# Designs tried in a protein design run: designed miniproteins, single chains, continued (5). Part 58

Each design is a single chain, and the fold is of that chain. pLDDT is the mean over its residues in the fold that is shown.

## One batch from the design tools (miniprotein)

Design m17993
Fold by ESMFold2-Fast:
Structure m17993 (fold): chain A 85 residues (1-85)
Amino acid sequence: MEELREEAIRIAAELMRVLGHPDKEEEAAKKTAEELEYAEKTSKDPELAAKAMVYGALAYLYKAQGDEEKAAELRKKAEELYKSL
């Protein structure tokens, strides 16, 4: 969980930088940490919820970088994990 949480937060911050909002990296990291804490308290499987967030964030990151094929694959994985919760 801790490693997966760190990855989700890191990806969210990097996404803001790629989107041209580096000044919002800290805010994005904080919001992602809050969402992960909420998932840990409310989800049947907090690890699956965190993993879904990582795949979702990666999908947006790759789409922002122009890798639409990789983004689509990761988005599908995130949606499948959310359905498993």
Scores: mean pLDDT 76

Design m17994
Fold by ESMFold2-Fast:
Parts: C-alpha cells; structure tokens; sequence
Structure m17994 (fold): chain A 75 residues (1-75)
C-alpha cells in the first residue's frame, strides 16, 4: 500500500487534502487549516484522486475511488 500527497478524502461534512506522508502516517489538512493524522492500513492514496467515505467503524475509515478501497485508521 502507498500514499501520495495531493489525494483528497471526502467526508460527509468536509473534504480533507492529503498534505504529507511519512511511511504509513498520512497527515491531512481541512478547509479551516485543521490537521488530522491517519495510519494507512490497506489500499493506496494517489495524487489527484477523490476518495469517498463508504463506511466507518470507530476510528477506522473505509474510502473508495475508482472501485478501489482504502482503509485509514485515525491516530
């Protein structure tokens, strides 16, 4: 699994941009400059792709883009 800066995560209430990636640690930036940190569990985040939230279990989020799933866990 790989993650790239420039991917977008679409939540029901906001969009978060992938700002930086360090190993499996993904740092996102929201519309008010707020940062949220996730661990990449499975899948890939590609620059320029929009990932839509499809399910959530606690701090674990499943997103989808182009029929491919990505799983992130909020730290």
Amino acid sequence: AAAEPGATLLFPDRSLGVLSVDGNTVTTIGPNGERRVFRLVSGSLNAGDLYELVSREGNRYTFEANGKKVVLEEL
Scores: mean pLDDT 84

Design m17995
Fold by ESMFold2-Fast:
Structure m17995 (fold): chain A 65 residues (1-65)
Amino acid sequence: MDPRVLAAIERLEARFGLTREEREAILAAASKLPPEVVLAAIERLLAGEISGRELFERLGIPLPQ
């Protein structure tokens, strides 16, 4: 795993609080995508430009109904 992606996920967890399942879902999605795409999505969430729901949509993680 790209260490920049891991650091960004840790910042998300520290700021917003992630469940273990949410963290694992993001890590699984990150393994399927270019690191730059994952970093851009996380950076936009950390900047307050997108919601957590939109982050999951951008990473292709299925959302509960």
Scores: mean pLDDT 77

Design m17996
Fold by ESMFold2-Fast:
Structure m17996 (fold): chain A 60 residues (1-60)
Amino acid sequence: SHLDQGLQFEDLATQFYRQGDLQRASDLYRLASDHFRLSGDLDSSDFFLSTSDRLSSGLD
């Protein structure tokens, strides 16, 4: 399901974030956001989209 895929990408993004790979974490949080959006979880989608944008922007 899209919810399960969103959770998987969230977990993977968090793993890369902990390793300091901010670009990969950003990309994976964006994928998580897209899947949460498709599952109807708009709050999680918006949150991870914002997180992805902050990480890709460097400083926010």
Scores: mean pLDDT 84

Design m17997
Fold by ESMFold2-Fast:
Structure m17997 (fold): chain A 95 residues (1-95)
Amino acid sequence: SSLSKKVEEVMKKVEELRKQAEKLFRQGLDADSQGDLDKARQLYQQAIDLYEEAYKLLLEMAKEAEKNGDKKSADLMRGQAQIMKGQRDFLKKML
């Protein structure tokens, strides 16, 4: 179905956003360890923005899946959204 295709595309994009956010967070930790606090905060903010994007994409896809009667995909995407939200909220404490 077109919904199944959209779910696959969203999950692929979320994985890429998560990987990029994790890379930025690690770069932020490296900057912090070197005393470059401004660079660290900029990198943490970029990681936060990517987790926020992933979170929103997952919630919108979960709503669409639920409206289509696909409870399994909706539950999976909401679960992933909560993980993205948790990572975002954790990083906000680093600012």
Scores: mean pLDDT 89

Design m17998
Fold by ESMFold2-Fast:
Structure m17998 (fold): chain A 86 residues (1-86)
Amino acid sequence: MGYGEGKLKKAVEDARKAGYSDEEIQKLEAEMQAELDKLVADYEARKASRTALGAANKAYQATIDALNKEISELRKRIEELRKQLE
C-alpha cells in the first residue's frame, strides 16, 4: 500500500514540475490509480487463496500425524507379541 501511494504521489509532483496542466495531472493520476487498484485487488485475491490452501494443508498434516502415531503403537504391539514367542 505505502509504496504504491508514494510512487503515484511522486509521479504527480514530477508532472507538475514539468509544466503539465492540473487537468492533465488529474487524468494521469486517475489512470495510474485505476492501475494500482487493479494490482491491489489481484494481490489480495492471491493472498486469500494462499491462506485457504495453508489451512487445508494444516488439517491434512494433523491427519498424517495421527496415522503415524497409530502405526507406531501397532509396531510396539507387534514387538511385544514377538517377545512372548521367545
Scores: mean pLDDT 73

Design m17999
Fold by ESMFold2-Fast:
Structure m17999 (fold): chain A 68 residues (1-68)
Amino acid sequence: SALAEEYRRQAELFEYAASQSTDPFVRAVLTVLAEGYRRQAEAKTEEERQAIQAETDRQIARIHEQAE
């Protein structure tokens, strides 16, 4: 589907950006975003995609908390 392909492309872009980053904080955030988009590409329902996005947002919030 077009939606799944869009999420896969976004995941690949964030994976590439993470691989190019030398900042551990930036790498962590980009890696979580890439994983979230890759999981959303595999999602079968809108509810599943929303749940994955919520988990991605929580993981990013935790990274920000650890950075102080």
Scores: mean pLDDT 86

Design m18000
Fold by ESMFold2-Fast:
Structure m18000 (fold): chain A 111 residues (1-111)
Amino acid sequence: SMSEEVAKIMDQFYKLASTLDSEEIYKRAFATPLPRTREELRAELERLREEVIKMKEEVPELSPFTELVLMLLDEAARALDAGDMRRARSLLLGARVMVSVMELVGKKILS
């Protein structure tokens, strides 16, 4: 099922993340404060979407994780459009952490 496939991808992601320095992951994810306004949230969701699409093209080995993050960003955009700022910010934080992990893993793959 889709749920079982997502769980499998998440398990693989957590195993990859466990090979990295957690301080480096969080340093990148929190390099800028989380946006507080709807306009700033929209701008960051669009920026992260562009970064993830570029990453998908440059490091195809990350494809299942990049696709999952794009789905997460789409869900964050829907939450924002529905006025659920708390959910949108929470989903954005999750996306930032996942992008941070993928950037660090991608550097190892390309090295």
Scores: mean pLDDT 84

Design m18001
Fold by ESMFold2-Fast:
Structure m18001 (fold): chain A 112 residues (1-112)
Amino acid sequence: MKIALVTSDNPVERAEAERLAKELEKELGIPIDVMTVDEALKNLDKYDLILDARVFPNPKLYRKAKEKGVKYVHLVGSPELEKFLKQLFPDAEFIIATDVKKLAEEIRKILE
C-alpha cells in the first residue's frame, strides 16, 4: 500500500507537504511520496490513494484516478472550505482534517 501526497511546485508548499508526509507516514506505517499533479498523473498505478493537499482539486487528476481504480481525496482544513469547493468541484471527494492524527484516522477509514 502506497500514498501519493500531491502538492504544488512552490518550495514553501512542497516543504510543508514533505513534513506532513513524514508525520503521516509515522502514524499510518504506509510509504508516502510527495509529488506534483503531473508526477501523480504519470504514476497513478503505483498508488492506492492520492491525497491532494493543494488549494483546488484537479478534475483531470481525480477523473484519471477513478478510471484506474485509485482513490482520490482532497484535503481541506474546514467544513466551510469543503462546502465552497464542492460547489465548484461536485465530483471531487474531500477529507476534513486540522491535524495529522485526525487525517490518519480519516485515511484509515478510506483504505478499509
Scores: mean pLDDT 86

Design m18002
Fold by ESMFold2-Fast:
Structure m18002 (fold): chain A 100 residues (1-100)
Amino acid sequence: SIEQQKEKLMAMLKEAMEKVGWSQRQLAEAVKASPSYVSRILRNGVKTYKEAVIAFQATLLALGSLSEEEREELLKKFGFKSEEELVNFMMELIRKLKEE
């Protein structure tokens, strides 16, 4: 379901963000969005394809800031075998949201 996919993306983003030690402000700076916009996404979850794109970019940037071992462990925890599988999951969610 779309709602479960949104929740999975947000849970993974929050955990990746916590592992890298990023604040909401640092995450906003990394994705070049306003702090208030990022704060709303983190509180309310993603609602639009544009918000999903920001959450997707934030998740990839946070994962890229982790060690290879921490990245692989986080991917496995959320049921992904590789970063490619994660990217495919995120692109599919973005596509579904763009058509709604």
Scores: mean pLDDT 85

Design m18003
Fold by ESMFold2-Fast:
Structure m18003 (fold): chain A 93 residues (1-93)
Amino acid sequence: MKSKNFVSGEGVTARVFEAYDRKKKKWVVVIRLGGIDAPEETLRKVLREAVKIALEKYGPETEIRVDITGSANKEKIERVRKLLEEVLAELKA
C-alpha cells in the first residue's frame, strides 16, 4: 500500500505535508486546503480523508494544522478549524 499526499472532491483540494516549527522546535503536519467555498459536508469529507492520510503517514500523536489557499474570511477559517477538531475527535475515538 502506498500513501498519497493529495485529496480532491467537488472543487475542494487538500495537500498533506510535513513542516518544521522552529519556534516550538517540533515537526507538524499541515493540511493545505483550497476551494473552501464548498458546502460544509464536502469540506468535512475532504478534510476527513486528509486527516486519515496525515495520521497514517506521520502517526497518531502528530499535531495537524490547517492552512487555507487564497483569501478567506475569519468566519470561514473558524469553520474549517471546527471541522478539523470534530474530525480529529472522531478519528481519535
Scores: mean pLDDT 75

Design m18004
Fold by ESMFold2-Fast:
Structure m18004 (fold): chain A 112 residues (1-112)
Amino acid sequence: DRERLLQLAREIHDLLERGNLTREAIERHVEELAEILGVPESLVREYREKLEKVRDDSEAYRQLVREALNSDDRDRVAFARAALELGDYATAAAALMVIANRILGEQARQQS
């Protein structure tokens, strides 16, 4: 559902701009995006494993974020959900911001 995906992206962007992206809002939006895009548990598990390996390496972490961002929407959301499952709300929020910006940035494509 492309319309629902765009609506969720706008809601995330608005919450971030207002500083109102709460833990509950992060959890709700990640779950909704995962359901809409059909993100499999196996993909979330793979990103959890990758995130755990790079948490102490800022360069490897940035590379993983870039790879997830330049993949499809399912990978982007799986990455956000993996961060959430690790209790890393800061990383999940940052991932949601990028997911929202990528979904909303039609002209930006992969280079945004």
Scores: mean pLDDT 77

Design m18005
Fold by ESMFold2-Fast:
Structure m18005 (fold): chain A 97 residues (1-97)
Amino acid sequence: SKKEVLEESLQKALDAKRLVVEGRGSKEAIEKALQTLREVAKKVEPYDPKLAKAIRDAVDELEELMKDPSVSETELREKMVATLDSLAQKLQALIDS
């Protein structure tokens, strides 16, 4: 159901945030979080195509930052955590509506 997909997606976003925080912005933790974001975008698209696009745009921005040697692990961690927090808030709003 829509509710089950949104609740599963919220849990995945929260789990990804924990992994990124515990991994201190390591490449492995960021890559796993990017994979989670891509999966969530695909599952959410039938219910909210604008949110799905926003997630994909955020993934593209984070992938470009990963290619930039001047970007620190701390900056990648902070931007990924902010992205996951924003997603969790939007998913919670969809569940509550």
Scores: mean pLDDT 86

Design m18006
Fold by ESMFold2-Fast:
Structure m18006 (fold): chain A 81 residues (1-81)
Amino acid sequence: AAATVTISGDGPEALKKAMEAAKPAIEAAAGPGAEIKVELKGNTAKLSGKVPSEAAKAAVAQTVFAIPGVEVVDASGIEVV
């Protein structure tokens, strides 16, 4: 089973392209059955959704933070289920 990742919001064009390119990496970090929503606000990436473990939550946050142009990652919206 694959993870579901949705990207939305208003940020720099280059950052939006980088997020779309990183979508497979975010899916891999989240693990099977995870649902992740990434909302861009300027250079802030707001994360929400559900992941199977704390390790998956940390991996998703780290993967998003590694994207050039991301200055702040808010992973508080991610629930471990």
Scores: mean pLDDT 79

Design m18007
Fold by ESMFold2-Fast:
Structure m18007 (fold): chain A 83 residues (1-83)
Amino acid sequence: GGEVTFSEEQIEALKEDVKAYLEKEGLPTSYADEITKELIETYNEALARIARGEIAPSEGDPLLYEKLKEKIKEIKEKLEKEK
């Protein structure tokens, strides 16, 4: 595998997608930075697993989507406990 480098522009684009999803779900966009970081870490892990032949390239997007859903659920549960 080559070096995986995310440009500031790529990170900002992902962050904007995360913000849009948070707004759609009625959640604070202040969580976008945390979620974006977790998604980047998940993407790098997925790429490493693809490079090792442990998963197919087509499985990367489902893994990112599942991580996003997990984080949204965690935020909803956290906000419910803080009320």
Scores: mean pLDDT 74

Design m18008
Fold by ESMFold2-Fast:
Structure m18008 (fold): chain A 68 residues (1-68)
Amino acid sequence: MVVEIKVVLKPGSLSDEELLRKGIAEGTALKEELRRRLAELRARQPELRVVYRLTVVVNGREFTAVIE
């Protein structure tokens, strides 16, 4: 099972590096929330592999990482 997380940040006053760092942090927090919400499903199907794909959009550029 693949869960896709997309974080789109408005530039505001932050640099691209700061926006990317913030996007990764927010995506990681959302992954942990989703992991908790899927705990019941994982308990019923322990062999179910869950893979999280994080995409962060910074100033129109997409950065993608697979986080397990």
Scores: mean pLDDT 72

Design m18009
Fold by ESMFold2-Fast:
Structure m18009 (fold): chain A 114 residues (1-114)
Amino acid sequence: MAEEERRREAVRRAEELAYEALKKVQEAKAKNPSMSLREMAELFERELEERMPEMEPEARAILRAYLHAVRGHVLAAEGADEELLLEEARRVAEELERAGLREEAEEARKEIEE
């Protein structure tokens, strides 16, 4: 019970921080439409990294999963090797598992196998 509540709280806090970081990226893109996907990703990563040390270990793992997912998207957009994309996807699954999100980790692994 206590561990489930802690996990739900960690997810909520990680999602809240990611949402606020995404808002800043959207505002920056609206002010500068020429902003690249890489520049948007770098801003998102900076916003998460600034507050990540304040977060519980489980929330930090969820935020690291978001960072790896964003890196995967940038690599895909830049035409990077499939192996690099798979490495980022595997990191997403590993971090979700560290956060205790087993079902989400298994779902992330399915995207690697498809």
Scores: mean pLDDT 81

Design m18010
Fold by ESMFold2-Fast:
Structure m18010 (fold): chain A 71 residues (1-71)
Amino acid sequence: SELAEQAEAFLKENTAAATQALAEAAKAGKFASVSARFSPSGTEGELILRVHDSEAALAEAQRALAAEFDQ
């Protein structure tokens, strides 16, 4: 579908920026995650970088996101 093509294009275009941001956070000794959000119409997207104080907090955040999108 057109929506899937737009989502793939967005991810490909923004993957390099996300990878760089994660690498910079890791170099600073931070635990970071990246997620993508789309508008209800699916035509606009944003990348959200979150920095966590601990590995446990990162794992909890990732679990919550997975539950929301996969279940």
Scores: mean pLDDT 65

Design m18011
Fold by ESMFold2-Fast:
Structure m18011 (fold): chain A 110 residues (1-110)
Amino acid sequence: SDRRAAIAAQAAEMAAIARRVAALSPAEREEIREAIREVAEEQIKKHKDKPPAEPAELDTDELLALKRAIADGAEALKAYLDELLEKKDPTAEQVEAFEEGVLALLDALA
């Protein structure tokens, strides 16, 4: 079935991304951590005066794109995070939670 084939293809892509992230050097991982923190700091400053809102969750495509950006390195991740956070229009508190989640994801993919 087309749906079963699509699920298998997505699972294969996720596995390939996980292998690429696992292959990152300690220096590349630190650059990625720095990029995550830098984007979060900038977005918190931009959104500090926003009222509280419901947490914005990543859909499966956004999560896959995030993992791909991590695998592609700090510059690709920084560009994707800037685009994603502008799209989500988060509060400062939501950005802090997102930063923690992305850093935890990087550690889990190690």
Scores: mean pLDDT 77

Design m18012
Fold by ESMFold2-Fast:
Structure m18012 (fold): chain A 64 residues (1-64)
Amino acid sequence: MREEAIEAAYRAFREATVGTPGSMSGPIGFQAAVDTLVNEYGLSTEEASILAGEAYSRYLSDLL
C-alpha cells in the first residue's frame, strides 16, 4: 500500500539523518528513503523517488 511505503521511507529518512548536519539531512535522508523503497518494496527507482519526495515533504511539515 502507498501509505505503508511512505511510512517506511519516512522512517528510513529519520534513521539515516541521525547525527548528520541539517544541511545534509535532506539529500542523505532522501537517498536512504529511495534505497528502502527499492529494496523492501521492490519499487522502481523512479517510483521510489516520487514516494521519497512525499516522505520528505511530510518530514519537513511534521517536524515540530
Scores: mean pLDDT 72

Design m18013
Fold by ESMFold2-Fast:
Structure m18013 (fold): chain A 75 residues (1-75)
Amino acid sequence: MEEARRHIEEAERALEKGDLQAMADHVSRALEALGRPEEAKAFRNAVDYLLSKGHEEAAKVLIRLAIRRIREELA
């Protein structure tokens, strides 16, 4: 629980800096800490695919939705 919270806080800081790779890494690590390694892998692959195609805004939306969902689960 605390490890997942720390990763989400770091993801939110990376969002303020516009660091999409750091945001994606921290969201993925939060999912792993919640016992969801398959979801973490799928999320990382989806973000990496979008970024490889230059779809930065789509990647940001996906990351922001994941952060919101995880924060609600940790509330």
Scores: mean pLDDT 83

Design m18014
Fold by ESMFold2-Fast:
Structure m18014 (fold): chain A 81 residues (1-81)
Amino acid sequence: MYLLRVTLRGPVEAVARAGEAAMAAVAALPGLLSLQARTEGDTLTLTGVFDSKEAAERAGAIVRETAAAAGLEAEVELAPL
C-alpha cells in the first residue's frame, strides 16, 4: 500500500474548486483504497491510500495537473505503507 498526501495552497475559492475537481478525478482511479480531504482556510490536504505505487503516482500527477490548471501550486508526498 502507498500513501499520497497532496497540499494545495492559494485563494480559498480557487483551492475549493481545484480540490473538488482533483477529488472527483482521483476517486475514479483504479487502485484507490481510501480518500480523505481536509480544508483549513487557504489550505486543502488530500490524503489517499492506494494498492500500488503506480496508482499513487498517477493520482499525484492528476492532482498536480488540476492545481496547475487553476493557477495553484501542489506539494506532493508519496510514501510506502
Scores: mean pLDDT 84

Design m18015
Fold by ESMFold2-Fast:
Structure m18015 (fold): chain A 86 residues (1-86)
Amino acid sequence: MAELTPEQVDAIHAAAEKAGPEALEAYGDFLAGVVRGSREGNPEPAYEAAKRLAKASPETAQAAVDAVRPHLNPEIAEAVRKGAAE
């Protein structure tokens, strides 16, 4: 599980709420993709989820990637960074 502070969770959720229901759904998919990618050792689910989140809300994607990447292995961290950059 990602070790996020309540303040980080609230900030990301507020950004997603402001962006709309598609951003909230994409944020949920992003967390699921990160968990799946980490468990399988496959960066593809994390990359695709980060890309979808960035398309829905660049602000939410940046906040979420910055919050989770210190807690991910380097390969998954790089995948979410690349996905969010597009």
Scores: mean pLDDT 77

Design m18016
Fold by ESMFold2-Fast:
Structure m18016 (fold): chain A 85 residues (1-85)
Amino acid sequence: SVSEENEKILEELEKINEELRKALETLSPEEAFELAMKYAKEMEKLLQKLAANLDKMTPEQIKRLKEILREIQEILAEIVKRVEA
């Protein structure tokens, strides 16, 4: 179902956030940046799928998506900051 597809996409986005957080802790700034750029392409595809199903998302799923997007923004900003340091 569309609801199950949306859940899987949200889970995939959360896993990407987790991997990027680990990269900040374990990789060099340059390696973390490279990984973030690779994941940016995957995230774009996942977000496009969710956008197509936005009218079928529950309020809980929308809240979860907003939280995921906030976290992605914070993680990417920190990666960029460390590369520029």
Scores: mean pLDDT 85

Design m18017
Fold by ESMFold2-Fast:
Structure m18017 (fold): chain A 80 residues (1-80)
Amino acid sequence: MEEEVEKAEEEFSKRLYDAEVLRMLTRNPEARRVLDEAISKALKLDEEARQATPEQRVKLYKEAIKLLDEGIEKAREIEK
């Protein structure tokens, strides 16, 4: 459990960083809006994860990572 939590937290942090960097670099207001929404939702899940049991924490971080991945992909499609 602890190793799974650490791995999920690390992966979440990396995805969040990627999303925040893309948000800063994008010149497209629609792409920025999509990234802002994904980041906001992911940060809410992070707050919940910090108060959750280890099992729930892994689930919440996996959900947050999915939201960030979807946001990044959608933003990249808008930039095309």
Scores: mean pLDDT 85

Design m18018
Fold by ESMFold2-Fast:
Formats: C-alpha cells, sequence, structure tokens
Structure m18018 (fold): chain A 124 residues (1-124)
C-alpha cells in the first residue's frame, strides 16, 4: 500500500460518507439527487477531480442502467472510461484501476466499449 493509495482511499471514503450524510440531513431516500453536492464537498477538501468524477459517472451509469436509459448510461460510461485513462496517466494504483474497470464491465452492454475496457485492463 502506497501513500498515494491511502490518500485515494481517504478521498473516496469522504465522498461516500458525505453522500450518506446529505441523504440523512435532507431526508432524501434517493442519494443520486445528492451525488453532485457530495462531489463538490470532496473537491473542496482537495480530492482529485478525475477520481471524484469517475465515482459520479459510475453511480449515474448504474442508475441509468437500472432505469433502462441506454443513451444516458452509455454517455456516463464513455465519460468514466476517459476518467480512467486520466487516472492511468497520473500513475494511479493498477489494482484500483482494475477494480474500476471490473465495475464498468458489469454494467456495460455495448460490445465495442467492453472490448476497450478489456484492452485497458490488459495493458495494466
Amino acid sequence: VTPAAIEQAKQLAFFRDELEKLAKERNVSDTMELVEEAAKRALEKGADEDLINLQVELLKAGRYAIEGDEEKREEELREAIEQIKKLIEKGYDPDFIKSSLDTLLKIETNEELREELDKLKENL
């Protein structure tokens, strides 16, 4: 475990905890309404923009997949792939990148995008 991996885990935990806190404080059952606010709070605390944007995009893609909104799901997944590429360029932990790619592969149905995800995973 590197110092960078510890800071990454702290940033992700902060984002998640703020999202849960916002849901409780505003008496909102659907946390997706609060995703943007939780992201803003994480960024204000100095979190990496690409790391937090990836979490937002994954949460939105998952929600759109459940709702059957294929167009919005694909849009969020394409944005998530671009964020993953930025994190790879920044030297993020390969195990974290693989975990993120595995999450995308569970919700991606487009064969072309699945092939791109597999290629990214192989090159780690």
Scores: mean pLDDT 78

Design m18019
Fold by ESMFold2-Fast:
Structure m18019 (fold): chain A 92 residues (1-92)
Amino acid sequence: MTYVVGLAIRDLAEALRAALERWIAAAGDDRLILILVDDGSTDGTVEAAKELAAAAPNVELIIIEDKRGLEAAAKLAEEKAAELAKETGAVL
């Protein structure tokens, strides 16, 4: 099974670690695609996400930088998650 999660983030390094560890555990051996739209984090949030994804071979990480505010970041995360979810059912 493939899971797609889209999330807007800003300065959430510790919270993101906890959430990502939980999602990885919940997915087990299933493929997990994480789309993180970063609203200009400065606390190591992006670095934490990359580190955790690199440690989990079933996890794909897509990071998009969008400094237009958290609302715009959330909308972009939803749009990208919807597109990838559509693709996970398509056999080309």
Scores: mean pLDDT 72

Design m18020
Fold by ESMFold2-Fast:
Structure m18020 (fold): chain A 79 residues (1-79)
Amino acid sequence: SRVRIEAEFSDPLKASIFAFGLMSLALDAGAYITSMSLGRRVVVEIDGVSLDTARRLAEEALELARSLGAERAEVRVED
């Protein structure tokens, strides 16, 4: 399954922390990061996991975005 994560931050430092957090989550899940765009808007695509793991990654990513005060956070899970 594939996960696309988008988040926007007013603070570039928080955007960077979010991106590094997503890298850690992907590594812990044994997933592949297939694309990454960094800036105030962070876009990460992750693949190579089961649907259940993809859903867990999506939940964890949204919680991380909320904890860092993202202005917008969206996740899309595809099987």
Scores: mean pLDDT 84

Design m18021
Fold by ESMFold2-Fast:
Structure m18021 (fold): chain A 74 residues (1-74)
Amino acid sequence: SEEDRLLAELAATGAIQKAIEAMLKGEKEGVYTASTSEGATGTAEVGPEKITATGTHGDTTVTIEVSVEELLAG
């Protein structure tokens, strides 16, 4: 459903935010998770070139990729 997609995206975005916070503290790689009160879960993996996040709720999975170069350059 559209609600599942929005919740999955919210969870993925939350995981990305945690990953960015960790990178600002000097971490170079790792796995970060976020969840919503409605049970959506997000996982973001920090690699040398990019952050890859997946969010899930119900039968919906979304994937968001953010380039480390683009994050640093704006």
Scores: mean pLDDT 78

Design m18022
Fold by ESMFold2-Fast:
Structure m18022 (fold): chain A 61 residues (1-61)
Amino acid sequence: SRLEQAEAAVRAEIARASLAEVRTYAAVFRHESGLPGISEEERALAERLLAEAERRAQALE
């Protein structure tokens, strides 16, 4: 699906990103996961990408 392709592309970007960039991604996905009115699929995606960004940030520290 397009969502699966988008998730894979964002995960690849997180893998290449600097610590500062990854922290920015984590902040964005944290905000997105808390937005009222988003779909369950969009919320779950934001939560998965937040977890990935947080894991990557920890690995770069």
Scores: mean pLDDT 84

Design m18023
Fold by ESMFold2-Fast:
Order: structure tokens, then C-alpha cells, then sequence
Structure m18023 (fold): chain A 74 residues (1-74)
């Protein structure tokens, strides 16, 4: 889905900013507020897959943590 790809790419951009996990979570809350909850697992899996394919496992783990914090606020 082009929509899932677009949102996943934006999650990757957020984690690449190098900001704190809390600041990244705040940006993710803004992004995810208008995204149906049923699509969240697919979006997260795709964003993680993008980073892992690039060998950026540390960023993939930070993405998971920031996403969990964002999800808890929504």
C-alpha cells in the first residue's frame, strides 16, 4: 500500500533526526493521530524492515521504543 509506505517512511525520517526518544514519540503522535489503528502494525513492521535492510538495527530499536510511547498517548 502506498499509504503504508508513505507513513512508514515518515516514521524512519523521525528516528533519523537523532532527537530524544520522547521528542520522536511526540512527532509520531502527530503523525499517527489520523492513521487508523488497524494499520499501525503493518506501518511499524515496514518502517523497522526499512531500517534493518539498511543495517541500522539500533535505529530500528529506537523506532520501536518511540512508537510504543506514541501509541500509549493515543
Amino acid sequence: SAYIESVAERLVEIVETGKSVEEQAEAMVELLADVPRELWPAILERAVAILEAQGRRDLAEKLRRAFELAAARL
Scores: mean pLDDT 88

Design m18024
Fold by ESMFold2-Fast:
Parts: sequence; structure tokens; C-alpha cells
Structure m18024 (fold): chain A 82 residues (1-82)
Amino acid sequence: SPEIEKVKKELTRTEVLIGLFKISKTGNEMVIEGAKKLPDPEKSAALVAEQQAGLKQTEEEIKRLEEKKRELEKKLEELEKK
């Protein structure tokens, strides 16, 4: 079915994007841990705050993509039941 094939392609693309954003999230978390080890408390706090802002954006994007994945999985299940 062309509809099933289209949904499978969108699902695969969404899964790849989730994986990429999860790698980005891990990178942000590693930078935060590194920044906490800085000897200057003011510079440490500033870098942690900047990276925490980036982490929040990445987490929001992951949540959006996970929701899209759930919608695509439901659509695929309904199409495969026909």
C-alpha cells in the first residue's frame, strides 16, 4: 500500500531525528558536567545556564518528535488492520 509505505518512511525519518536530538542532549549534559568543574564560579554558572537553555530546547524537540512518532505508529497500526 502506498499509504503504508509513506507512513513507514515518515516513521523512519522521525526515529532518525529523535536519535540525533538524543545525541545532542547527551552532548549538552556532558558540557554542563564539564562547566561545573571550572574554577571560576561565575563563569561556571554562566556556561551551565547557557547549556541548560540549549538542553531545554533539545528536550522540547524530542518530546515533539516522540509525540509525532506515537501518532505515526497509531496510523500505521490502523492501516495494517485494513
Scores: mean pLDDT 86

Design m18025
Fold by ESMFold2-Fast:
Structure m18025 (fold): chain A 81 residues (1-81)
Amino acid sequence: MSEEELWKEVDAALAIMTLAMEYRIALEKGDFEKAERLRQALDEVVRAWKEGKYDEAFRIAAEAAREMGLDRVAEQFEKLA
């Protein structure tokens, strides 16, 4: 693995953790619609990441975050895409 690929993998792991935390917060607030959308986005991000498609993983994460009103989170993922 190149150093650049290693950092992309670390950034992807941080993106997954961020979406997982937002999913937990949505569940705790009883926002099940938001939680389900975040769960679907997490599944897609993890799939893209496992395939080595880091740019696609960041794009999916950014789109999901923006749809959920997490504009700051979406902006961070858009910079990594």
Scores: mean pLDDT 79

Design m18026
Fold by ESMFold2-Fast:
Structure m18026 (fold): chain A 83 residues (1-83)
Amino acid sequence: MAAAQRAQEEAKVATFEKQLADALAAAKAAKTKEEIQTVLDGLERAKPAIDKLLASLKSPELQERVRKAYNDAKAEIEALLKK
């Protein structure tokens, strides 16, 4: 039971991490600051879905992993806007 629940939660977190990696790649490939801002705005609009994901997770380690991945991706995209 617990192992199956953990594996399902890890799969959800991995899917989320892939979505963040895709967003960061899109921001790095962007030609204009407006395109980078669009990616950042997309992350802000996704916040309610991220909060629902965090609420669905039973593992504190997976909750920390989601929060860290989101914060790291947001910080990197914000750094691209400053260039």
Scores: mean pLDDT 81

